Designed miniproteins, single chains, continued (4). Designs and how they scored, part 83

Each design is a single chain, and the fold is of that chain. pLDDT is the mean over its residues in the fold that is shown.

## One batch from the design tools (miniprotein)

Design m15050
Fold by ESMFold2-Fast:
Structure m15050 (fold): chain A 60 residues (1-60)
Amino acid sequence: MEEEEELAKLAGESAEGIADAAIKAGHTQEAVEKLREEAKKSSELIAKKLLEAAKRLEAA
């Protein structure tokens, strides 16, 4: 559980970096799709972080 929290934080930071890069590059839709696909394959904690990044990209 605690180790998964550390991985979730790292995944969230990485997802935010990817989201920022995608917004700057204009590839927001592709990044959203990729984040949603990874979320389906990830644990619940990591999936939540990936879905939050996808929501941010959709709002951009």
Scores: mean pLDDT 74

Design m15052
Fold by ESMFold2-Fast:
Structure m15052 (fold): chain A 71 residues (1-71)
Amino acid sequence: MEELKKKIADIYVKNWDKSLDYIAKEISKLTGLSVSTVKKLLIDVEIFLWNKSNEEKAEELADRIVELLKK
């Protein structure tokens, strides 16, 4: 799970300047979650942590995705 969190966070940080659709598609390919599910989480994290660093947003996103994958 730690390796997966790092990969998710890395995708977000490397692609933060690209569209949310692009980031959602890359994370969807990595995790097997639907693009729509990942995109919703990305939007929620952007709103929740709107004034925070891209690294903090990436960590929160990775945590939320890994929690979903445990179910």
Scores: mean pLDDT 81

Design m15053
Fold by ESMFold2-Fast:
Structure m15053 (fold): chain A 55 residues (1-55)
Amino acid sequence: MKEAEQLEKKGDEALKAGNTDEAARYYMQAASLYAELGETDKAAEFGRRALELRK
């Protein structure tokens, strides 16, 4: 769904701007939406990236 892709893009933009906390939030939201869409690989990848950025 387009919402998951938009959240992924916002996460990437936040990361490029050095806003790691915001990037982590967007990646986690994208991971949740990808999981709902059955995109388990993308959900796992973005969930992992979000956790790495938080600590």
Scores: mean pLDDT 80

Design m15054
Fold by ESMFold2-Fast:
Structure m15054 (fold): chain A 99 residues (1-99)
Amino acid sequence: MPAIVTSEPVQRLIGEKSASVGGTIEGVESLDQAIEAVAKALGFKVVSRSEPRQLGDYTVLSVELEGYLEVLGAEAKALVVLLYDPATKKTVYFGIAVK
């Protein structure tokens, strides 16, 4: 059984060409694993990532992703913020996708 547990990604239309995306991931051992798990959950590819920084107990970074998004019915580009907590091995992510 996989150690990583991914919630069903929330996808919401916010415009004709834009949607919000978000979710949670548990059991990630590293920031790189968190990034890959988010990309896999959304069915997207990682294009680029920012340098990580600390925000309280979280390691925070932004990731540019590309892939097909069902709620937009098209290929989309997304900017997603990840908050990784190494103490709990939990990640929260949220962002915007545009076509």
Scores: mean pLDDT 84

Design m15055
Fold by ESMFold2-Fast:
Structure m15055 (fold): chain A 71 residues (1-71)
Amino acid sequence: GLSDEELAKIAEVAARIGALIAELDDPALRAALVRAAQEAARAIMEGDYEKAEAIVKAAEAAARAAKAAAA
């Protein structure tokens, strides 16, 4: 089963990605962010926390670029 630490990290990642999804109206980008959250959760379950953080950082950068393009 998942440890409390892994569950907490998955919850943190879900909250971070969820906040990005809430700010975006593009269904394709929203779907990509959901996939990113699932991929980050899988990386955490594999013990690869560096990969999970990299996925979240890439998602944050993509959302920031989309918001800048809309301004």
Scores: mean pLDDT 83

Design m15056
Fold by ESMFold2-Fast:
Structure m15056 (fold): chain A 61 residues (1-61)
Amino acid sequence: SPEEEKIEELEKEALRAYLEGRLDEAIRLVQEMAKLAEEHGDEETAKRLRKGLEQLKEEKA
C-alpha cells in the first residue's frame, strides 16, 4: 500500500540518521512512521515502532 511504501522510505532515512549519529532526526522519523502505521490501522507495527522510539530517546538521554 502507499502507506507501507512511505514507512519503508522513512525507515531507510531513520536508519541513515541513526548510523550518522543524528539521533534527533532518527527519533522524528520513527515518530512519523509510528503515526502512519497507527493511521493505517496497523496497531502491531505502531506498537513496535513506539518501543523503538523509547529506546532511541533513552540513547539520547
Scores: mean pLDDT 81

Design m15057
Fold by ESMFold2-Fast:
Structure m15057 (fold): chain A 87 residues (1-87)
Amino acid sequence: TSLADLLLRQAAYKINKAKELLEQGERAMKEGDPNWKSLFEEAKKLAEEAIELARLAIRTGSPDVRKQAEEILKEAEEVKKKAEELL
């Protein structure tokens, strides 16, 4: 267990939560729920946090951690972009 491993786990948690909120926001928008915008804003925020954590893991981690963090970074950037497009 290293600091880089902890950063990687936190980044993974935040990106998974961001994806969940993005899906909830899309459903809310289809169903006329006024909270859809707030859900996309929270998804964007969590994706931004995941990007920062993944970047730290890339800088501090072993080659294996770096590879996993680069994958999370790519996913987080995609979620952020999608949330921004829907806002």
Scores: mean pLDDT 87

Design m15058
Fold by ESMFold2-Fast:
Structure m15058 (fold): chain A 100 residues (1-100)
Amino acid sequence: MAEELMAKGEKYFAEGKYDEALYYYADAAVLAEIENNKELLARALANIGDVYEKKGWYEEALEFYKKALKIYEELKDEKGIEELKKKIEEVEEKIKEKEA
C-alpha cells in the first residue's frame, strides 16, 4: 500500500512531474505514519524534500530533510543519516546563495 504510493511518486518524480510526485509521497507518508512504519515514513519525507529542492523551495526541502534525518537517527540508519546530512548541507548552501 504505502510502497505502491512511493513507487508512483518515484515514477512521477523521474518524469519531472513534481506536483504529482508530491501528492503520492504525501499520501505514502500519511499511510506509513498510520501503520507506524518509521522506515517508509523517513523515505517518504526525504522524497518530499527532494520534490521541494527540485522546485527551488529550499526552506521547505530543508524542513522535510530534517524530519527524515530525525527518524533515521532514531532507527540508527547510518546510510540514511549520511545521505540526509549531505542533502541538508547542499540545500543550506542554496539558501545562502539565494539571500546574496
Scores: mean pLDDT 87

Design m15059
Fold by ESMFold2-Fast:
Structure m15059 (fold): chain A 58 residues (1-58)
Amino acid sequence: GPVVTPQGAEFIAKMSGIPPEEVEGLTAREAAELVRARGYPVDPETLVAVLEGLGLVE
């Protein structure tokens, strides 16, 4: 299924402080749950929608 692109990983890194290498290649859902687990206050469903809407998954 679609996975976080290098551009998506950089977007998540800038937003959350998670290293891009930890999120690149994850599904949007897995990346959103990781961001939440690391304490960044974003709703996972909202983050999935943003990543898909911006073309940050392929």
Scores: mean pLDDT 85

Design m15060
Fold by ESMFold2-Fast:
Structure m15060 (fold): chain A 80 residues (1-80)
Amino acid sequence: GSEEVLEKLEKLLEEAEEILKKVEKGEMSPEEAIKKLDEIIKESLKLLEEVDDSHVLRAIGIILRIIGIKIDVELIKRKE
């Protein structure tokens, strides 16, 4: 149900946070990170379609955090 979808969204957020950490440590290029984050965002938007009305605001909140991580990586790229 929607609880399982929210758990999947939280895992995608954790993956996005790990990608940001790798970029900050110089272990991943911003270009590679952006490609991976675009796939994570795409998957998160598909999962949003499966969420019921009572969970939609929480799902949107998680997705906005993932988008925020992509913005942070894009800002790092602009310094390079």
Scores: mean pLDDT 88

Design m15061
Fold by ESMFold2-Fast:
Structure m15061 (fold): chain A 108 residues (1-108)
Amino acid sequence: AATSNVTVRAVARDEAGRVVAEAVSEPVTLAVGEKAVVRLTLTLPAEPGFYRLVVRATSDNPAIKAVVTEVTARVTGPGVVEVTAEVEALPAAPGEANYSEAAVGARL
């Protein structure tokens, strides 16, 4: 069966480029052409400012790539950012990367 376990990782960096928070999803099993919505919660430092969030979706099957089709970031509380990523499983060409990345900003 052409399925993959897809994991989504969000990494937050401050304006100096330092990693300040990370979150990783549980694996989601997707067949080619299927999509999933993954939600991750990041707790950022109390310092006000702009944070860059990089979201990576990774497939464990080299024949399948995980593509991040949409990313939103929402500040839900002091220092709390909820990241929502839509991920689609697509066929990978030989030697193609089994992951994709998207970036979104959050201002606290």
Scores: mean pLDDT 84

Design m15062
Fold by ESMFold2-Fast:
Order: C-alpha cells, then sequence, then structure tokens
Structure m15062 (fold): chain A 59 residues (1-59)
C-alpha cells in the first residue's frame, strides 16, 4: 500500500512536469483509492495542485 502510494505520487509528479495532465489525473485517482483516509486526501490535494500548475504553464 505505502509502496504503491509512493510510486503513484512519483509518477504523478513526473507526468505533471511533462505537462501530461491526463496521466497525472490517472495516478491521482489510483493514489486516492487508498484505504488510508489521510493518504487518500493528501494524494488528491497534491494531484489537484500539480494538475492546476501544469495547466497554467501551458496557457
Amino acid sequence: MEEELQEYSGKMMEAAEAGDVETAREYMEKASKNKDELASKGAKQLGEGLIQQALERQK
């Protein structure tokens, strides 16, 4: 579980830096499926921030 969360957050950050918003959203969803409420909320909040930042960079 924690290993998967770390992998998903890493891929989410990598996709956001590459401007791949769809891939970043996909990994955010995978991380947010965690049964740990804190980890799920953290992943969603991080993902939303990264996606928003990537979108602003492209405009």
Scores: mean pLDDT 70

Design m15063
Fold by ESMFold2-Fast:
Structure m15063 (fold): chain A 88 residues (1-88)
Amino acid sequence: DEELLRRAAELLREGSRALEEGRYEEAIEKYEEAIRLARELADERLSRRLVAEALDAIAEAYEKLGDLERAERARAEALALREAGAAA
């Protein structure tokens, strides 16, 4: 999982940079790739945390693009993942 974690972290950084630069579609693509890799991690807690963070960022990007329905869905999924992590 070391290589998967490294690649997911790099994609999250690239997505954050694209989001800050107003490249919202590129940011979403990078975050979606990061989520795919994060879901392959054996550490379910770490996977859930990274996926939730990426989904919040995707929601922000969709809001900036005016896609409020996709933004709401991404935010709801991120919230559900965080609630699952808090209910130990």
Scores: mean pLDDT 84

Design m15064
Fold by ESMFold2-Fast:
Structure m15064 (fold): chain A 88 residues (1-88)
Amino acid sequence: KKEEADELFQIGVGYLMNGKYEEAIEYFKKALELDPDTPAAADIYAMLGEAYFGLKKYEEAIKYYEEALALDPKNEFAKENLAKVKAA
């Protein structure tokens, strides 16, 4: 359900903000699994990219930022962070 997916996404954001990247990834993936057609999908993929970048998993970070840009080519956050991870 949308309400449950939104809750999972917010929990994931909380983990991400506290540097708990593995937990953030788990909750972001659960949110997409529960509502794969969510309007927030591009943002969730961008947050997955950020979490993987935090873990220094650069190939996964690139993959998820590219997924975010495939859904929303104007996502400046995903664009800027994709450039950042490619420089790492």
Scores: mean pLDDT 83

Design m15065
Fold by ESMFold2-Fast:
Structure m15065 (fold): chain A 97 residues (1-97)
Amino acid sequence: MSKEELDREIALALLVMATSIAVRILESQGTEEAKKLAKEIRELTDRMVAALREGTPQGVAEARRLADELISKLEQAGLTSVANAVRKAVDRAVELL
């Protein structure tokens, strides 16, 4: 495994970890709105990771679009620290392509 491949997998793992924390916080709130948002965050994260793993310019463009949507939802939920972690992880994963 190259250093670049390892660093990229670490960036993707950090992205999944950050969004998993957000999902757990939202699910713990016990509201239907929070449960719906948690599901949307999980679905956006899965699609974004898949797009980044493609390693194509099209995959990068789709991942950026999905990241903007995810970040907006996280910020609206008051999860600004998670939104910042997602932004950094996506930027790092794209840099390592």
Scores: mean pLDDT 83

Design m15066
Fold by ESMFold2-Fast:
Structure m15066 (fold): chain A 78 residues (1-78)
Amino acid sequence: KEKAIEELIKKIEEAEKLLVRYMELDPSVSEEQIQQARDRARGLKELAKTLSEEEAKRAIEVLEKEIEELRRKLKELE
């Protein structure tokens, strides 16, 4: 249980860092939008603590796909 939740929180933090980096490279994105992304990540970390092990594992799979997509988009901005 604890291990799955810790892994999920780490994935949320990784996705947040990649998303913020991607947003910072777009001049049309405001500081407010970046702050909103950070606030959402904080909310998701709190919510993660209330999830079952199965729900946490499902969320990790979704986040891994999102992280891969963000990494792809960052590579395109070489």
Scores: mean pLDDT 80

Design m15067
Fold by ESMFold2-Fast:
Structure m15067 (fold): chain A 69 residues (1-69)
Amino acid sequence: DKEELKKLLEEAKELVQQGKIEEAIEKLRRALTLASGQVKENIEKAIELLEKGEIAGALSAIDEALRLL
């Protein structure tokens, strides 16, 4: 469902901007179950970057996933 995927990515982005990193990762993991191809690759990249504390890179990866929807 593209609508649910978009909602999860938008919620994850807001959580990252609020510093709620663990909650953001949970939303991204849920989004990952709905995603494929380049969208999935960007979500996986966002999770890895958040786990490393690379907030700016993670936001860019989320934005790219949203752009590809």
Scores: mean pLDDT 89

Design m15068
Fold by ESMFold2-Fast:
Structure m15068 (fold): chain A 83 residues (1-83)
Amino acid sequence: SVTEAIGTALRLIGLALDVELDPNDEAAKEEILRLGEELAARFPDNEAIRAALEAIRRAIETGDTAALIEAARALARAYLTAS
């Protein structure tokens, strides 16, 4: 639903802000990854969601918090467009 999509997108934006304010917030990073994996599973043919998830994984693996923030925001935009 549109309400669910807006709620999840706002959660992703909020988690991105949490990481921006505290780059050591491992719980926020883990939750961004979890949401990315959940959305990619729900929309397996959506290239934008898959690309955002891969960007999230790479950012976490490399410790690039700026890239993680951008990827989480990209995931939120992709999900709003897909729903």
Scores: mean pLDDT 87

Design m15069
Fold by ESMFold2-Fast:
Structure m15069 (fold): chain A 109 residues (1-109)
Amino acid sequence: MEEKAREAIELAKEMKNNFLAEAARYALRAGAEEAVEHLLEAARAWKEKRYAEAAEHAEEAARIARELYERTGDEDAERAAAYASAAAGYYRAIDEGTIEPYPVEVEHE
């Protein structure tokens, strides 16, 4: 899990998209292994400019993290869900042509 989260974070940093990087960090802290796997696939799809697939994987990661938060009350799972949802919306907007790719910087705690 840690190795997959690290790969997702490094790919997100290369692409200057901190939403995905933050989602992966919080998913790792929450122990949301399945969400980490989807975030890694989102990062890979993003790097290949497969924005629709990146959005779908980020949406699934957000769903998994949200369900974990609902069961456990783990705030790291809530943050993972929020950042994954933000990443998914960003990728979807690029896929739909409503925005162009731009760097996203988020304050890290």
Scores: mean pLDDT 81

Design m15070
Fold by ESMFold2-Fast:
Structure m15070 (fold): chain A 119 residues (1-119)
Amino acid sequence: MITLTESGGGTFPEGGSVTLSASMSGDLSTVFQVGWWRQRPGEPLRFVASIDMMTGEVSYAPEVQGRAEISVDRAKSTAYLHLRDLRVEDTAVYFAEVVDLGDFGKVYRGPGTPLTVVA
């Protein structure tokens, strides 16, 4: 079983930057994708970014393209999401997600870290 614990949220100014972190534990050898999702107040869960663990290929949602960077430190078993040029609409709870090929593509998600962006 894989567990994720996100951190790095809090209250940040508009135009600032933040780095969110997700500590991962368990057997990560069959993990093929790490991603970040967010849920804004009153909205459905939305995709933010992903990284393919085999190829290093990254994908970003159009609304964060050019402002977001996803990375994984394998030695520390930690995933990162860096967001710059923060907007009030970036206010959301951010969830790290892992897709594990060893369990038929089973999805593991953390409890989330809240980010508030103030004007």
Scores: mean pLDDT 87

Design m15072
Fold by ESMFold2-Fast:
Structure m15072 (fold): chain A 62 residues (1-62)
Amino acid sequence: TKEVEEIVEKAKKIIEENKDKSKEEIENLVYEEIGPEMQKLTDDEANEVSAEILRHIEEVYG
């Protein structure tokens, strides 16, 4: 959905702006920032967002 895409883009921007932080710190920051938006999603949509975020973090940190 468009909401999933917008939340994923927001998360990617946070990751790109905070590359100097550890993987754990980035995960915490991302979920703090998108948490309220995630609560409005279905479980399937929330899982899709989480999968995309984890994929992007893995690409950045290895």
Scores: mean pLDDT 80

Design m15073
Fold by ESMFold2-Fast:
Structure m15073 (fold): chain A 62 residues (1-62)
Amino acid sequence: SKTLATAAADYVAKTPDDLTVEKGEVLEVLAILPDGRLLAKSLKTGKEGLIPASAIASFEKV
C-alpha cells in the first residue's frame, strides 16, 4: 500500500533537495518530516524531493 498526495498549487523548488510540482500533480509520500516537509516522489516525472505539507491539498491511502 502507498500514500498518495495531490498538490494544491504549483510549487517551484527553492533548494536542490526540493521537488518542483504542478497543481493537481500526484505524488507518492515516502516520509513525513517533523518540520512540516514531505519527502515525495512525483508519479509524473519519477523525481524525488522535499515539498512543504502546506502545498498539499489531500492525502489518499491506496
Scores: mean pLDDT 83

Design m15074
Fold by ESMFold2-Fast:
Structure m15074 (fold): chain A 80 residues (1-80)
Amino acid sequence: MKEALELEAEASLYVMAATIAKKLGDLKEAIENYKKAIELLEEAARKAEEAGDKELAERLRNAIEKVKEELKELEKELKE
């Protein structure tokens, strides 16, 4: 549980970095930071499942979907 929460906190820092990069116009850096956040959230979800915390795992998977949606919107901005 504690390890999953630590990974979630680390993922939050990458989401923040992605938001800052997007505001500065560095869309590539924003995309890379969102992808890293997703990787950390997926690992956190696995750790939560291993610990038997199904509620935390569900919360983390919902967070993954939201970050993936932000990533898809940002990647669409780079299409042209």
Scores: mean pLDDT 83

Design m15075
Fold by ESMFold2-Fast:
Structure m15075 (fold): chain A 57 residues (1-57)
Amino acid sequence: DDLEKLEKVMELLEIPESARPFYRELLELGGLPLVKGFVERYAPPEKKEEALAILDE
């Protein structure tokens, strides 16, 4: 499920609880493609590839 993939990515990226509603809104607006775009742009380089792999499952 897309939401479970997002939750796993948020844990990997250590996203604080206060910021998680923002990522859920991205998923609601544009699905995984929008979330992937945001991860590619803003995720730490060391975690980006792993996060994108989770979203591609």
Scores: mean pLDDT 80

Design m15076
Fold by ESMFold2-Fast:
Structure m15076 (fold): chain A 67 residues (1-67)
Amino acid sequence: MDLNSEDFQREIEASLYTMQGQVYKLAGDYEGAAEAYEKAADALEKVNPEEAAELRKLAEEYREKAE
């Protein structure tokens, strides 16, 4: 695995934002959840673009729920 310090930092950052998004979702804060998932996707874009795309989809879905 090509895991360097930059990739490691981005994976940790993405994990933290993903967890934050889940907490906001459970609290019914769909706007907060969308922002958190979008930040997680940004962190993963250069490390795991496929997972980043899924997180961006989740962010869009929750933004629509927030209205």
Scores: mean pLDDT 79

Design m15077
Fold by ESMFold2-Fast:
Structure m15077 (fold): chain A 55 residues (1-55)
Amino acid sequence: EKEKAREIALDSILQNVRKNNTPLEVAEMTLRETAKVFEWSEEQLEEGLARLRAL
């Protein structure tokens, strides 16, 4: 469940950046807040940030 929620949240953030041209700073804040709420590991957060920055 937690892994699935992580993947869904990450995909949602990435899709919002692609579709709505969301500012990277805002997307990073959302990702960090999501990681904190859902207790992502440091590695999972860094993976999400790397994917976001690669857009």
Scores: mean pLDDT 76

Design m15078
Fold by ESMFold2-Fast:
Structure m15078 (fold): chain A 80 residues (1-80)
Amino acid sequence: SMDDINKVIDEAAEKLKKAKTKEEMRKIVKETLEKLKSLGVTSRDGLRAALTRLAGKLQEMGMPEEKIVEVVRIFAEEVA
């Protein structure tokens, strides 16, 4: 459901804001991708839409742009 997907994205954003290392961010991204896939978000377009919403949430939360770019890179690497 969309509510479950939004909850996964919100939880990921909170964890990513607190993450201090690239390894912590990668772990959070992997866990987030597994949760999204379990909710049926398996298509490239679906995962891209989820990433767009995650990046938007991180920006709303005041995460530095450089850290958001790093999250986007890690997400793209883990989807490939």
Scores: mean pLDDT 85

Design m15079
Fold by ESMFold2-Fast:
Structure m15079 (fold): chain A 70 residues (1-70)
Amino acid sequence: SKEELEKKIEELKELLTKKAKELEAQGKVREATLTLFRQIAISTEGDLMIRNNDPNALERLEKEIAEVEA
């Protein structure tokens, strides 16, 4: 559903923000910056997934969340 996709997009954005902060704390400035770029990009990509009724959107978001958490 649209609501579930919006929830997963926000969850991913929050995880990326947290990951970027941890990378900065470790002195991994480049990796932190790339993570923040991904956070910005996901807002646009997420909106497009919802607008296009992408049947794989939920699976794609869940996969990326799992990869960020790993």
Scores: mean pLDDT 84

Design m15080
Fold by ESMFold2-Fast:
Structure m15080 (fold): chain A 95 residues (1-95)
Amino acid sequence: TFEQVKEDLLATLDEIYKLFSDKMTPEQKKKFEELYKKLRESTDPDEIIKIANEIMKIFTEIVKKTDLSREEALKFTALAVRMAGLIYELELLKK
């Protein structure tokens, strides 16, 4: 289940990246790629939660500065809610 939640986190981040990649600066893309790689390689739930939150900060900054379509805004909101749920599930699995 830990491995499944981690794969779901990565898949959700892939969806968010697909939504925003054309709106990201080269610096934002590089930071995302570095954090994504660290998350993928980590086996520590605390580290994964920390990295996921750092990645979501990047996307929140993009949303704040970018004029999103209604469709893009709704899709991002749904993905952000899913991220929060997956992070909560990881907290429960840390028992």
Scores: mean pLDDT 85

Design m15081
Fold by ESMFold2-Fast:
Formats: sequence, structure tokens, C-alpha cells
Structure m15081 (fold): chain A 69 residues (1-69)
Amino acid sequence: SDKEILKKALELLKEGRYKEALSLVIDLAKRSKDPRLRQFLRDLLLGKMGTTPEETKEKLIELIKSLLS
């Protein structure tokens, strides 16, 4: 399920596995109709998700937490 994938992405982010977590969320977003996930893809393409792994991690954690609420 989408929630299981999001929980796994959160675990990967906590472990510092940013690229794996990012790839997992991108894959989910490509097949999702959720407007928050679609906006995430647009923001990522436009460079609005941060320029450092730390910035991207923080924004991605916030997104995942909002999707799990």
C-alpha cells in the first residue's frame, strides 16, 4: 500500500539513505493521483526541494508525515 511505501521511505531517511528514499517517493508520486505527491514532483524538477541532502531530507520528511496523517 502507499502508506507502507511512505513508512519505508521515512525509515530510509532516518538511516541517512536519502537517494533510496527519494527514489521510492518519486516512483510512488509518478503513479499517484494525490495532488501533494504531484506537487512534490514539480517542485523537485524546479529545484524547490533544496540544494543539499539535509534540506531535501527535511522537506521530504514533512511531506511524508503530512501524507501519513
Scores: mean pLDDT 81

Design m15082
Fold by ESMFold2-Fast:
Structure m15082 (fold): chain A 67 residues (1-67)
Amino acid sequence: SPYEEQARRHVERAVEALRQGDGETAARHLLEAARYAELAGHPGQAEVLRMVARLALTDPQRALELA
């Protein structure tokens, strides 16, 4: 699915942002990944991605461990 491909690409960008300590950029990419996961028919994955996005804003290092 092109939506699954977009979700994966956004997660990859989020992980790179987390490695740079940029939790705000990572959160934006994780929220976009969640949107695409939902469009792909994976609402449970979308919910997890939204949780990790919230964590990226408060604890980027912990978010990186979970991504």
Scores: mean pLDDT 89

Design m15083
Fold by ESMFold2-Fast:
Structure m15083 (fold): chain A 92 residues (1-92)
Amino acid sequence: PVEEALEIKREAIERAERLAREGDLEGAIETIVQATEELAKLLGPEAAREMGDGLIAAAARAARAAGLSEEEVEEFVRRARKAMEEAIAKVS
């Protein structure tokens, strides 16, 4: 259901942003992966990819604001996107 998916996305954004601000990039990636898997089950792979990209963007912005280097943020985005696509493929 759309309402359930929106709640999953909201909670995942809040958690991923918090973890990224704390420098826990692995925890942020795990949060994005788990949320994207659930979103793919509810809305399908295309919608899950779009929502997952939004989660990655929010976490990356939070990491930059917390003072992570551009190289660390780029590495995080690359790893998060790879993990997200693997998660979508696994449940699709």
Scores: mean pLDDT 86

Design m15084
Fold by ESMFold2-Fast:
Formats: sequence, C-alpha cells, structure tokens
Structure m15084 (fold): chain A 60 residues (1-60)
Amino acid sequence: MISEDTRRALAVFDPDGDGVVPDNELGRALLAFQERYGLPADGVLDEEVIKALQDALEGK
C-alpha cells in the first residue's frame, strides 16, 4: 500500500526499511514532520506517519 514516491522518501529516512529512523539529522527531520502533522514524535515510521508522508507527497 506504499506508493513509489512514499517508498523513496522512506528510503531516505529509513534506508534499512525496519520502521525506525536513525538517531541523526534525518531522525530529527522526521520528528519535526511528525509534530507538524500532529503525530506522536517518536521517530517510528508507523502506518499513520506513512499515510501523512504519502499525503504530503501528493501531486509529485
């Protein structure tokens, strides 16, 4: 259910695809994204975060 655009974005935040973002600048960017969209800022790429990211990439 992940679009190609969302999959590419996820590869940037989580290159191993394990659903957990590294504790670095990319992880901080994900936390900021989660806060902007009203999601728990925990650095985990759960279904809600993936849906929000896909919505943000709409119209690529």
Scores: mean pLDDT 65

Design m15085
Fold by ESMFold2-Fast:
Structure m15085 (fold): chain A 70 residues (1-70)
Amino acid sequence: SKLDELLEELLERMEGKSHEEVNAIMKETFKRIEEELDPKEAAKYITVLGIRATGYMIQREIEELRKKRE
C-alpha cells in the first residue's frame, strides 16, 4: 500500500540521521502527505508514521543519555 511505501521510505531516510535531521525528514514527509492525500487519509498516515518515528527518536535519546551518564 502507499502507507507501507511511505513507511519504508521514511525509515530508510531516518537511518543513521541526527535528531534534527529526523525532525526535518518528518516535516517534509508530513507536508508531502498533506498535499497528496485528503485530510482524513492524511491524518491516518501521519499518525502511523508519527508513532514509528517517535519510537525511533526515543530509542536514540536513550542511547545519547546512556553515553553521557554512564
Scores: mean pLDDT 76

